# Ledger of designs, part 65: designed miniproteins, single chains, continued (4)

Each design is a single chain, and the fold is of that chain. pLDDT is the mean over its residues in the fold that is shown.

## One batch from the design tools (miniprotein)

Design m14239
Fold by ESMFold2-Fast:
Order: sequence, then C-alpha cells, then structure tokens
Structure m14239 (fold): chain A 101 residues (1-101)
Amino acid sequence: SDRERLLEIGKRKLEDPSYLLNEEEREIIRKVMEKSFQELIEKHEKKIEELKKEIEELKKLPESEENKKKIKELEIEIEIHESFIDMYIAIEAIKAGVEAK
C-alpha cells in the first residue's frame, strides 16, 4: 500500500516536477524515509528483474500495437523503480556520512 502510493507520487513528480505534494503524500514519504532502505532496494531490484523477463517474453510474440504499448509501459515502470533505487542509495549514503562509522 505505502510502496504503491510512493510509486504513484514518484510518477506524478516525474510527469510534472511542479506538482505540490499534499499532506497525505508527505506523510507517506516521511514514514518510508524513517526505515532502513536496504530491503526496499532489494524489492525494487527484484521487481525490475521480473519486468525485464516480461519484456523478453513479449518480444518473442508477433509484433502488435498492443504488445508495443505493453513493452513501453513496462519500460516506464522499470525507470520508476530505478529512480526509487537511486533515491534510496542517495539517502543511505547521506545517513552513512552522518553516522561516520
């Protein structure tokens, strides 16, 4: 639930960088940021691997407009997950710098 909402928030921000987060969205981000991100990174990496496999399966099918749209949607989902991984890595790096051990 919270991870799905975070993904939707990320998508909205990528589509419109001027989009202002509401109070509920800010609360979700705060809750996610208070936790260790290693488990979240691993889950996103696993999801990227699953999405890449789905794309490879679709590429084995005859080319169609529906399959092209599905591949494009999956590629966008991969980019969103990669963006979250980059964000979590950056936060971990900042935390490591503050803890200095």
Scores: mean pLDDT 73

Design m14240
Fold by ESMFold2-Fast:
Structure m14240 (fold): chain A 69 residues (1-69)
Amino acid sequence: NILKIVLAFNKYDKDKDGKLTIAEAKRILREELGIELSDSTIAKYDKDKDGTLTKEEFIEMVKELLEKK
């Protein structure tokens, strides 16, 4: 599961800047994990509040979602 999520991150990171938009992160969660989150929930993991998630922030979010089950 985690490997699939990392591969999806790399696929959607078209600029290869190590960042995803909130919309891209939401799409990966829905397509790969079947989890539908609100934009506001995803934005809580955007520590820089620039509208993007770093790879590290995205992985941390996925880990917390799997742990909270």
Scores: mean pLDDT 74

Design m14241
Fold by ESMFold2-Fast:
Structure m14241 (fold): chain A 76 residues (1-76)
Amino acid sequence: MVEVSTKTAPADEKGAEELAKFVEEEKPSEAVIAALYKDGTVRLTTVKTVEEAKKALREAAADPDVESLTVTAIKE
């Protein structure tokens, strides 16, 4: 059975930290980070480690064109 958990936060430093904590607590085998841009574009990034997730979340939150971030944590 595949379990999927999703959390959304604003694209700022606090939002990135909350989402990083969510990934640490969920302990997923894989996570998908969706960055929603102010123009309505969505970029998806797949990460396989907590360290990759933290880096991707901070980079996306630092982009002034990003409005919100959503993490989908995938467990087996």
Scores: mean pLDDT 82

Design m14242
Fold by ESMFold2-Fast:
Structure m14242 (fold): chain A 87 residues (1-87)
Amino acid sequence: MTKKLLERMKELATKLPDPQVAAEVIRAADELEKLPEVNDSRVTSLLVAAGLQLVAANISKDPEEQTAAARAAVGTLREAIELIRKA
């Protein structure tokens, strides 16, 4: 499940107008794919939240809203990475 979700997030990131933010999302997703799977509801909630933020970025027609949602997704993914590394 998690690997397919991260692959979908990377696909959504490639459609973002800001290539730097897109690269940050892809990097965070790649880091998460390399980390061990953990059965932590907080990690699952963060991954779902990041996915929804990336969907919101892709649906929005406002570049400012797209960039804000994508940056929020990057922050959420990095929070998930930190939780897994602390486990």
Scores: mean pLDDT 80

Design m14243
Fold by ESMFold2-Fast:
Structure m14243 (fold): chain A 56 residues (1-56)
Amino acid sequence: AAPGTLRLALELDADGRLVSGSITYEGAFDPAVADRAGLLVTEAIATGGRLDVVLE
């Protein structure tokens, strides 16, 4: 199976509310990549800001 690729693009306002967001996953599902993505999303929501990353 081909390795999976996950792209996360999140934008939060000054109050920590989600303004825009997209999550795209391509290829074979990898729980380790999904878990890592979940931690990054949780951190972004807690601290506010912008996240745009690709995880392999």
Scores: mean pLDDT 71

Design m14244
Fold by ESMFold2-Fast:
Structure m14244 (fold): chain A 98 residues (1-98)
Amino acid sequence: AEKGGKEAEEGAKKGSGRGAAHGAGHAGGGGAKDGEKGKKGGEKAKEAGEKQPVGKLGGEIAYLGAEGGYKGDGSKAAGGAVGGIGGEVHARILEGKP
């Protein structure tokens, strides 16, 4: 499912996932527009990450953290930290597990 794709995109850009934005209940689960936004958010994170080998993992993990973890500003920061240390595995899973 692509629920929360819209929130993930906005959360990734804002650097937040404070539950209020993510848990607002505006999950893109039943609409083509929301579904497409979910994919756009993922693609934007990949594009930003692919610019730099080090930043690549952080960008992809930040997107994933923003969608799955509405824990305030920590969600994006945690994603970046994981991406920097052992995020390649996680980033690969996000891309569809090579």
Scores: mean pLDDT 42

Design m14245
Fold by ESMFold2-Fast:
Structure m14245 (fold): chain A 94 residues (1-94)
Amino acid sequence: SPVINQIRSYIDQIRVLTQQMDPGDRDQMMSIIDNIQTAVDNNDMISIFNYSSQLASHAIQGGSRSTDQNQRDAYSQIAQIASDMRQIVQNSIR
């Protein structure tokens, strides 16, 4: 599926960006990403949508708390990718 391939690409991008995070936030984000990966493997579009929404919210909150510019940029990018992932999933289930 082109949609699933795009979601896999988004997951890979987010995994790279999480390496710039503080260990606690990284672990929480990686847990959400692992839930998205499991949903992808099960072709569960609703769970991908829900976890992508959770990831976007977490990234926005993390960015607002961060005092490091590189971390803020990474959180902003994660929030954007998670939003894009949510959007393509929403379009595929409507």
Scores: mean pLDDT 88

Design m14246
Fold by ESMFold2-Fast:
Structure m14246 (fold): chain A 90 residues (1-90)
Amino acid sequence: MKIPMDSTVLSPEEIKRLQELGKKGDEAMKAGDKKEAIKVADELVRLAEEYRKQGRNGLAAGLYMNAAALYEYAGDKKKAEEARKKALEA
């Protein structure tokens, strides 16, 4: 079967990067490493902005929501709220 070529399809490179970021975020939360949680959230926001530019709005919204959760865990309420707003507007 051919993989459908649409705005929701992820390349192997994109899957690898998202899996790596998810793992780093989970490890940061388990370790109580708020600096690493913010760093991972910042990278998720950058990816979400690039996917949004490509018209991949569903992927962008998901990444913004994951970033918001990490920012909230780290205590950065302002960045968490900004990321949630971007997810809803994507």
Scores: mean pLDDT 79

Design m14247
Fold by ESMFold2-Fast:
Structure m14247 (fold): chain A 109 residues (1-109)
Amino acid sequence: KAFEIFKKIVENNDLNEKQKAFAAGYLAGYYKLDKEEFVKLAEEVGLSKEFAEKAYDFLENTDLEAVIEQLEPFLNKTDDPKVHFVYGYALGKLRKEPFSEEELLKLLK
């Protein structure tokens, strides 16, 4: 489900690398992917397996609201896809509303 939605979003929109990383992270968080699927989706946006495994372990043991507060001031100052992927994951996992492609696309702008 998450991979299918990610593929459609990337195919239908001209996204740069940080936007792809955010979208992948958001979908991984929203659909609560297990470690194997999380790593696989991270690799789809060019992130290393080593990074993805460590990021998953960190995020499972961390307050996601604190992650958002700490990274949000830097989003407009960095194009590092690792930052955008982790931020996206935190937002996606905390979302309680039904999935909306339109809302995700608004967050990428």
Scores: mean pLDDT 83

Design m14248
Fold by ESMFold2-Fast:
Structure m14248 (fold): chain A 92 residues (1-92)
Amino acid sequence: RLKLPRSEPVIRYASTLSEEEQKNLVKAALEAFPEAKPLFEALEKGEDTTEEIRRFVEAVPGLRESHLREFVEAVRGSPHKLAALSLFLLLS
């Protein structure tokens, strides 16, 4: 299960990265998980991600919908949300 300390350290780490490093993380995450593209697009636009999360976890075995949803909501207000989500996916 996602614990509060995990989302906070990931956001903090993402905030220390350069713009180029953050873009490279997003690229790496989408290369590893191309099914996450609709989720990244919805999150970038500030849209509801409920359906995109459901579809992504159905496509990727081992991810729990509740885990991903809790993480997405924790990072939603951060300017580094896409880099933070990329780190979460690559570390999962």
Scores: mean pLDDT 77

Design m14249
Fold by ESMFold2-Fast:
Structure m14249 (fold): chain A 97 residues (1-97)
Amino acid sequence: MSAEQLVDEGIKLLNQGKYEEAVEKFTEAIEKDPDGPVAPRAYLFLAIALSKLGKLDEAIEYAQKAIDLADRKPDDPEFGALRTGAAAVLVAIKKEK
């Protein structure tokens, strides 16, 4: 029920190939706290799940949001890692067209 718990559940679903269910969990996490400490991670994994569903335009937008939120704390190594991950996802999605 917390944003962190929803992201953890979404990641579990994503690893099981349950992409639509993962999108629901990540979306719910973002709705609870769209600008909070969990939001960049939720946007990153939402972008990954959407890319697996072939929703490439939406995946690009959410990967960019993950980067934008991570850039608010450039001195935080956890946010730096999330930014790098989101940038890699963005590049991969653009190759799929």
Scores: mean pLDDT 81

Design m14250
Fold by ESMFold2-Fast:
Structure m14250 (fold): chain A 87 residues (1-87)
Amino acid sequence: MITVRPVGGEINKAVQKVIDEGIKDVTLIIEAPFGYISESDAKALVKELNEGKITRTSLHGSPLDQKLVQKFIKENLKKAELKITNV
């Protein structure tokens, strides 16, 4: 289980580490605060991760490496889940 915020660069780092370490059957938790813009980005990302198709080019103004994330989905991801935090 790995927790990450819906920020392109943070997602890129997290998925690269998983690939490099050969970790399989990963549950990826996308964590966002309730009622903020990052909640909608987190929901969209979780949907795309579970459907196996990344269309987002950036999250929170940070570039998302679509090829890297697509490789992670194919080889390492078991499922993605959303975690909403109370403010």
Scores: mean pLDDT 80

Design m14251
Fold by ESMFold2-Fast:
Structure m14251 (fold): chain A 70 residues (1-70)
Amino acid sequence: AKIKVENEVLSEDDERALVRVTVTNTGDEDVTVDASALVALPGYRPAEPVLVTVKAGETVTKDVELVRVP
């Protein structure tokens, strides 16, 4: 499916980060994506998967929690 992804870092410290992920579905079919897999922030990894269903032509925003990689 055709999707557009934007990331905004809302907070970052030495233990955690919070990133706002905006997903726009530019296709004609509903898609389910893991928003945590759409975040790229060096030194951090997602705390948990964040599955979101984005309907055809819809935009969904999710805040994703990341934890510092040892």
Scores: mean pLDDT 82

Design m14252
Fold by ESMFold2-Fast:
Parts: structure tokens; C-alpha cells; sequence
Structure m14252 (fold): chain A 84 residues (1-84)
């Protein structure tokens, strides 16, 4: 199954994308791109973070670090929607 934390992150990522794009379709495109990368990184770090007892710290870093990339992707998604 999908981890509950990933579902919660998906909602947070969507809200942030929507605030930047102000367009539902562009926000969904940004969400899908960011979540695809986040799921990959989550799968790699989860076993290490659990062993170290720092799981929540790693999760928070993953959400915070891509903020600038997130804004750039949001702008590109909005331009793609204008294409048709």
C-alpha cells in the first residue's frame, strides 16, 4: 500500500502548487512531478532513518529542500497549459 505520510505530502504539495499557479490543472502537473521524485527518495531513505531514529527529521528535510525547484516547476507547468 501507499504510506500514509506520502498521501499527506501529496495534499501539502498540491496546496502549495495551487497557491503558486492558481490553476488546478497546472497544480496537478506540478504535484505529480514532485511526488514521483519524493516517492523515489522516500523509498531510499526510510530504512536508514528508521535505524537512526530520525525518521521525522528526514521527512521534514525532503519536504523543505525542494521548495525552489517546486516554484520553477510550477511556472513551467502554467506555461505548458497555455499551449492548449
Amino acid sequence: GVPEELIKWEEEVYEKALAITKDEEAAKEVRDAVMKKLMQVYAELQPVAIAEGKFEEYVEALITEPERVFEEKAKKALERKKRE
Scores: mean pLDDT 63

Design m14253
Fold by ESMFold2-Fast:
Structure m14253 (fold): chain A 64 residues (1-64)
Amino acid sequence: YTGEEAIKAAEEALRLAEEGRDEEARKMMQKAQNATVSAAARGDLEAAKKAGELLKRAREILEQ
């Protein structure tokens, strides 16, 4: 995964969470988390941070 793929997956997870599509949001969050870890391992720290912030927001919505 590239940093851009991590951000896009995290954005999709956030959108699904906002739409109340909890199961799909959780699956996309897992994919985005894996992509974020991969991006960080490759040195894409800025992209990993941005994806992490989006994932944090998605989790906050799902935990309400």
Scores: mean pLDDT 81

Design m14254
Fold by ESMFold2-Fast:
Order: sequence, then C-alpha cells, then structure tokens
Structure m14254 (fold): chain A 70 residues (1-70)
Amino acid sequence: MSPAEVKEEVRRRIESLRFGISIAEKSQVSPAQQEQMRLELERLEEIAALPEEEVEAALKEAEKELLAQA
C-alpha cells in the first residue's frame, strides 16, 4: 500500500468509529465501552495528523500496543 492509501484507510476507520460512537450513545452502551471507543478515535485522529510517510509506522505501532495490552 502507498502512504496515501494507508492514510485514506485511517480516515475511513475514523469515520466508521465516529458512526459506532453515535450508535453506542443511542444504544446506552456502558460508559466504559464508550470511553474506550473515544480513546481509540483520539488515537486514530493523532495518527491521521502525521505526514503520510509516518502514518503506516504509527498505525502498526498502535496495533502492537493493543496486542501487548490484550
């Protein structure tokens, strides 16, 4: 994948997560789950703000952190 394609994928993930949060608010999902979704969104928005060349590396690092905490 090109750096531009990876950045576009992150943008799509942000849109999907924003939609998921809106549904969670309407569905009375637990406050803890909603907070986790908001933190995930914040992380993705930080990654999306990076230069295209850094987005893929930052995304892979974030995925490794999630695996280490699981």
Scores: mean pLDDT 75

Design m14255
Fold by ESMFold2-Fast:
Structure m14255 (fold): chain A 64 residues (1-64)
Amino acid sequence: SWVEKYEEVIKAAEEKLENGEPLTEEELRQLLQVLGGAMFLSKDDEKAEEMLKRGIELLEKYLS
């Protein structure tokens, strides 16, 4: 399921950033891919919209 794959990527990024660990280039790339997919799906899927919001918040924290 795309939901399970996206949740795994988001949760891994959340856990690393919460622990003060930087995302690797590969992890950032995976997060960006998930955000792109979630943005496309969010038009018709509430779960995708939720994932998009969470991912944007993670990127804002990473870039701050």
Scores: mean pLDDT 79

Design m14256
Fold by ESMFold2-Fast:
Structure m14256 (fold): chain A 91 residues (1-91)
Amino acid sequence: MLEYPANKEEAEKNLAKFSEEGQKRIRELAEEYKKKYKLPEDEALILAVNTAISLLKDADKNNIDAVENALKWAEYYNDKEKVEEYKKVLE
């Protein structure tokens, strides 16, 4: 089960569940948050993983761009149910 991480250890455990490409995207997002919000590395990683989970789970189905982005994150997580859900929205 993919849960919102409360600390660095949980964030790294959730990160490891994503594909190599997904992990790379989350780490890139963490670096952006570190620079933009001047966050410590651990807080930036926690925020980036939480953002990826939110984008994957809670896409606004009335927004095609949001659904396409959510589909990519579902594929990075290998969440077959969410992949099929978002593919049907895009049909």
Scores: mean pLDDT 82

Design m14257
Fold by ESMFold2-Fast:
Structure m14257 (fold): chain A 74 residues (1-74)
Amino acid sequence: SKAELDRRSSVTLGQLDIAIDIARQLGDQESVQQAQNLRTQLQTASKNQDQQKVDQIDQQIQSLLDQLVQQKQQ
């Protein structure tokens, strides 16, 4: 449903904001740019109600966040 997609996209955008903050703290400009690009793609996919695209982007954001969190903990 649209409500479920909107809720999931909101959660993913929050995770993306965390990823951008971590990347900035690390001085990782490449990851900042990647995260900003994923944010734009997610917003477009959510607006178009493209559930498959939202799921794909969510997986990419989760992978990026996991990598950045691991790097920050070192």
Scores: mean pLDDT 82

Design m14258
Fold by ESMFold2-Fast:
Structure m14258 (fold): chain A 91 residues (1-91)
Amino acid sequence: DLEERRRRVHEELTAAGVAGFEAGLTWDDAELAAVRAEIARLTAEIHELREQLGLKPLADVEARNAAEAGFLLGTLRATLRWLRERLEEAR
């Protein structure tokens, strides 16, 4: 069921984001800078995979603080994992 799968993915993305948010609260400035670089890398990879799946680009979201950066890192990692699974299923 596509609707049930979409709900499950949304729940997994939210859980990953919350875990990242909590981790972000512990980061110093150097760790945050490394995380921002990783977010940019993951965002580029996600855009590439979304294009391969024929999906529309998502709006870019900027993290204003360490907790938001953690949330984004978590959700982007979970999104990338999900997109890779969908590409494998399409083959």
Scores: mean pLDDT 74

Design m14259
Fold by ESMFold2-Fast:
Structure m14259 (fold): chain A 80 residues (1-80)
Amino acid sequence: SLVERLRELLEEMLEAAEKGDFKEANRKYMEILGLLQQVPSVREETEKLIDQAMIAASGGDFEKARELFEEALRLVEEAV
């Protein structure tokens, strides 16, 4: 499903960020943005949550980043 694919990419993006591999994290981010084109009704709100999660992760708050990812995935699930 779209939600399952997004969950995998979000976890891969966060893992890359935790390792300091921001080039790989950005690659995963671009793939996520491409998939969000399939749910235009929640795209902007979902992107905002993912951006907030990456800001939290950049500050070392990986728990907050995961919470924001779960909120983003909930929005996508409700839209499909």
Scores: mean pLDDT 84

Design m14260
Fold by ESMFold2-Fast:
Structure m14260 (fold): chain A 69 residues (1-69)
Amino acid sequence: MKEALKEVLKWLDEKVKAGEISPLSASVALLYVLSVAIEHGPSALPSKEEILQFALSAERHRKRLLAQA
C-alpha cells in the first residue's frame, strides 16, 4: 500500500508540474484514492486512469466554480 500511494503521489506531482491539473485537483484526487483504500481496502485502489479521470473532473468543477464567481 505505501509503495502504491507513493507512486500515485509522484504521478500526480508530475501532472501538476506538466500543467495538466492544479495542486488543488491533485489533492482532491489523492483524497479520493485514500477514501477508496479506507473503504474497500488497499488492494482496491483505483487505476491510474481512474485517478486521472477523477482529477480532471475535479479540475473541470474548479474551473466551473471560478467562472460562476
Scores: mean pLDDT 73

Design m14261
Fold by ESMFold2-Fast:
Structure m14261 (fold): chain A 60 residues (1-60)
Amino acid sequence: MRSEVTATADTPSMAEVAKKMKTLLERHGLREPVSGTSVSINPKGTEESITFDVRPLPLP
């Protein structure tokens, strides 16, 4: 390979972070996963088209 530019971010996508948080919550003590987490990837359109929907927890 010559020098084809294939720069991938070192930081995982927000979708990955949301998944991790969901798993951590389940491990913490919640048996029911957090609802509102949806990951959609559009390989046909853009490679970096990851949409995620995370529900924020109610603040005290």
Scores: mean pLDDT 45

Design m14262
Fold by ESMFold2-Fast:
Structure m14262 (fold): chain A 82 residues (1-82)
Amino acid sequence: MLQFSLINGRPVIDARNASIDQIVNAFANSDRIILVGNFDQAAAIASANPDSTIIIVASQAKADALRDALLAQGKTVTNLTS
C-alpha cells in the first residue's frame, strides 16, 4: 500500500509495502522520481528537490526493478537506495 507523509512540509510517498505495479500505476503522471531507502534520506533531499516525487522503497532489488520499469515509461529516475 502507498502511504503519504509530510517531511519538513514536503510530500514523501512510503511505498515499502507496495508492489512495483502499484507504484508505476500510481505515478503515471510524475515526470521526475527519486527513489530512497528510508525516511532520513527522504528528509535530507526533500527541500532540494521540489519538482520530484520522492518514493521510499524497501530494498535495493525493488528499487532497481522499479527504476527499470519507470525508465521504460520515459520518466527521469534517480536511485539513491544503493
Scores: mean pLDDT 79

Design m14263
Fold by ESMFold2-Fast:
Parts: sequence; structure tokens; C-alpha cells
Structure m14263 (fold): chain A 100 residues (1-100)
Amino acid sequence: SMELILEAEIQLGLALIELGLAKKFKDPELAVRAARLALEAARLALEAAPENEEVREAVERAEEALKRAEEAAKKGDFEAAVEAAEEAIEAAERALRAAS
């Protein structure tokens, strides 16, 4: 669905903004928000292409990345939270590319 892909692109754009804010303010909670938005984008891409294995694998990677971001934030590890958020965004970009 074109509408699902557009919504996924919007969520990915918001994830990139939250990641930028996380880096500016050194706030691990903003990195977690970026990872959650990236996962939402990947899930929307999967809904648009439910039988695409590459999209499914990208969603799984984004879910694992979000879990790492949340654990890093809980420990106050800003650098690890940002790295995990960047991995979630990369996974979402891959999901969108595969679903399109």
C-alpha cells in the first residue's frame, strides 16, 4: 500500500529528528524514542509487504536494536543507546527499500 509506505517514511523521518536531538542533548531516552519510531516504520513496511522475507528480517533486527537501546538507556549508556538507535534506523531504511 502506498499509504503504508508514506506513513513508514514519515515515522522514519521522525526517528532521524529524535536521533539528532539525542546527539545534541546527549539524552539516551531520545535515542530510545528514535529506535521506537524506526521500528514502527519497519512494521508499516512489513504490513505493506507481508510476505517479503527481507522486510521481516529487518523488523526483527529493529526489534532487537530497540531492546538494546532500552537496556543501554536504563544503564545511562548514551553511546550504546545511540548506536542501537542508528541500527534500528538502518533496519527501517532496509525494510522500506525492500517493501518498495
Scores: mean pLDDT 91

Design m14264
Fold by ESMFold2-Fast:
Structure m14264 (fold): chain A 62 residues (1-62)
Amino acid sequence: DRQAIRNRIIARAQQRGITLSDDDIDRGVDIAMSIHDRGILDQKTSTDFAFMLVELDLEYSK
């Protein structure tokens, strides 16, 4: 469920005090959906992993 994944990313960003653009959120959703659709991880774990990747990308990017 794309909407549930999106809402979870937004909530996790809020909890960690991280500001995400709409593009960052969409990227996280796409990564989570790709992982989940391939059957690698469940939806929650896929979403949390995707969030960590987006967070790391933001730290690397200026």
Scores: mean pLDDT 77

Design m14265
Fold by ESMFold2-Fast:
Structure m14265 (fold): chain A 79 residues (1-79)
Amino acid sequence: SEKEKYQLRSTNLYYNVTLGTVRMLGPGGKKKEVQDAVEEAKKKLQEVLNSKTDEEAKKAYDELVEASKKVLDLANQIK
């Protein structure tokens, strides 16, 4: 289903892409700004995983993409 596709994409985006990027920062990844942005992305992942409809999953996924982009933007500023 579309919902399951968004849930799978969201899990990959958060655990492999977003957390992977933070891990590569070393000590920079421990900065409060980065950790706060990661926590916000985690909340959006939980919204995708708890979605009951395809439309809810897509909306939550779009919000996760934006939250993940903020983490990547912060990571680029630290490098």
Scores: mean pLDDT 86

Design m14266
Fold by ESMFold2-Fast:
Structure m14266 (fold): chain A 111 residues (1-111)
Amino acid sequence: NPAEKEIEELVQQMFQAMLNQDWEAYVEYARRLLELLKEREDKRGIAELGVLARGQAVGLRNALAGKSKHPALTDTPEHRERARRLARELEELAREAYELTPEEFEELLNE
C-alpha cells in the first residue's frame, strides 16, 4: 500500500529530524503526516501523532523554563524565540490532532 509506505517514511523522517535536532523539519514532517492520516481517517494514528507532538512541545517548554539543559535552544534571545515558536506550532498540531479523534477523547475520559 503506497500510503502505508508514505506514513512509515514520514515517521522515519520525523525520528531522524529529532535525532538531528532539526525541529523545523520535525514540524514539517509531522504536519504532512497529520494531513495524510486525516485523508485516511486513521483516528488512532492521529491520536498517536498528537501525543508525540505534545511530548516534543513539553520538552521545548521545559528547556525554556530551565528544567533541562539545552543550550542550543536557550543560549540566545533568538534561540529562545525559535524554541517558543516551535513549541506553539507543536502544541497547535497536538490540539488539532485531539479535536480530530473525539471517540478516543471520550474513551480517555471514561477510563
Scores: mean pLDDT 79

Design m14267
Fold by ESMFold2-Fast:
Structure m14267 (fold): chain A 77 residues (1-77)
Amino acid sequence: DKEIEELLKKVRDFLNGKISIEENEDLLVRIKRFLETADEKKRNEFLDELMKIFGEKDKEKFLRFLKRRADAIEAGR
């Protein structure tokens, strides 16, 4: 899936310091929207790859982290 691959690439670029703060904020909002709109299979595929990148094992904890950050960014608009 091109959208999943693009989002994962941007996450890796962020971890390597290659994107700005504004691009990181946009990325978090895009991740939230993807998780809210994608079908269950695509959502799980994306989450599993994200968790591998971050070394995270608790899926619910990771989802709460992402939602909290994205909500804070959108509230600041």
Scores: mean pLDDT 73

Design m14268
Fold by ESMFold2-Fast:
Structure m14268 (fold): chain A 87 residues (1-87)
Amino acid sequence: SEVEERLKELIKKFKKETEELVKKAEEAGDPELAEWIRKQGEKFIKELEELLEKVEEIPEEELKLRLEILEGLWLIVVGLANLLLSK
């Protein structure tokens, strides 16, 4: 389904973005920021994986809404990480 494909792509994207931001924080000498990013990434990836596991059990419109919320919240996390890395 379209939602299932979108979930799989977002899981890949969040994993890649988490790994890259953690590496940047480590290279910047900020282990606390690296750990925060790692934990946020783990949380969001787990929530997406749980949605993917239940994709056929949850109404598509509810899945779309939950996905949009997770995407928006992740964008805030990425924005905050980039802001802190720009110091």
Scores: mean pLDDT 87

Design m14269
Fold by ESMFold2-Fast:
Formats: sequence, C-alpha cells, structure tokens
Structure m14269 (fold): chain A 69 residues (1-69)
Amino acid sequence: DENVDQASSLVFQSTTLINDVRSGKGGTSDLNQARSLAEQGLTYARVGGDTRLVNSAQTNISEVDSLLS
C-alpha cells in the first residue's frame, strides 16, 4: 500500500527528529520539520486507513507542539 508505506516513512522520520531534540540534539528548526513530516504522514495514513499510523502521527504533532510551547 503506497499510502501506508509513505505514511510509515514520514512518521519514522518525524519520530527520529523529535527523539534527537529530546536527547539534546537539534532545535526549533528540527521540531518544525518533524511537525511538517508528521502532518504529511497523517494525511497518507488517513488515506491508507492505517489507524496505528494515524495515532502515531497525531502523537508526534502533539509532542512537537508541547516542545515548542
């Protein structure tokens, strides 16, 4: 499934950036990139009907918003 594969890749990239920032690497620009990737991943996950990836993408968006506050 092209949509699920794309969502998985985008969510994974988003998670990696969030983890880098949380571990003391990266900064605001990486969080902004992670949010963009998670939003794109959410769109593909919804089209593909993968509820786990939808939840993961939404969690990543919330985590970025929390870290930017």
Scores: mean pLDDT 89

Design m14270
Fold by ESMFold2-Fast:
Structure m14270 (fold): chain A 65 residues (1-65)
Amino acid sequence: MPTVFTGEELLALSEEEQRAAFRRLVRDEQANPNESLRLSPAQQQQLVDDAVAGLRQEKADLAAA
């Protein structure tokens, strides 16, 4: 799977930039999904929130190290 960011690059982004990047990715995927992969708006929001929360936790862990 291609990646447009490394973990270090993602951690360097602001929370707003991280959210914008993940929202765009989810929207692009959902614009032309297989029907079996179609997500509700709540599930799309959850994916974005989970991704941002994960990066926020990683950033906090790095700051503590």
Scores: mean pLDDT 68

Design m14271
Fold by ESMFold2-Fast:
Structure m14271 (fold): chain A 109 residues (1-109)
Amino acid sequence: MEILETKIEMSEDGTKIKTTLVRRDADGVTTIEAEVELDPSSQRSAVIKKAKVTVTREQGDKKTTVTREYENGQLKKMTIVVEEGNKRITTTYDAKSGEVKTEEKELPE
């Protein structure tokens, strides 16, 4: 396993934090991106108001991207994109409705 990139970015007021980690192993490359928005007015401590976590796995000709979106510590939406060869399959889960939607698209390139 090899760490290719580690990056942490913070807004000037400290309310927004973005973290990127890229690692390589024997099977492929994993990229983890986390974006966090804090509530600075919290009386108890820094409370995470919004978070978005994206995990991208590249393995041969297959690329899988999983994006999770949170508000007030609860999962709001999850999107899974699988690209393999010339096909893209997108699955979206809405936590409020419980709806799962899947769309398949053929890529022209």
Scores: mean pLDDT 78

Design m14272
Fold by ESMFold2-Fast:
Structure m14272 (fold): chain A 87 residues (1-87)
Amino acid sequence: TPRARVRGVVNERGEIEFEVLEQPDDPVARSVTLSKALLDLLRKFLELKREGKLRPGSTVEGEGVYDGSDSNVLVAEAERVLREILG
């Protein structure tokens, strides 16, 4: 099953820096799995924020697998989670 992994770290400015650790070679699977991995990573940062544990140097990894999900649904979900992190 195609899979992606992404690492995120909060820098000294409070920005999230991303690194791709693993991605599939197929462009469609790559797009979907990276979108899912980024969403998973953002959800983990949101949980850290809600717990009062989000700080410079906070590091999480996100993972995504290709299961035939619609990429448009993943974009809408990512926007929703980002609004919660930033608001």
Scores: mean pLDDT 79

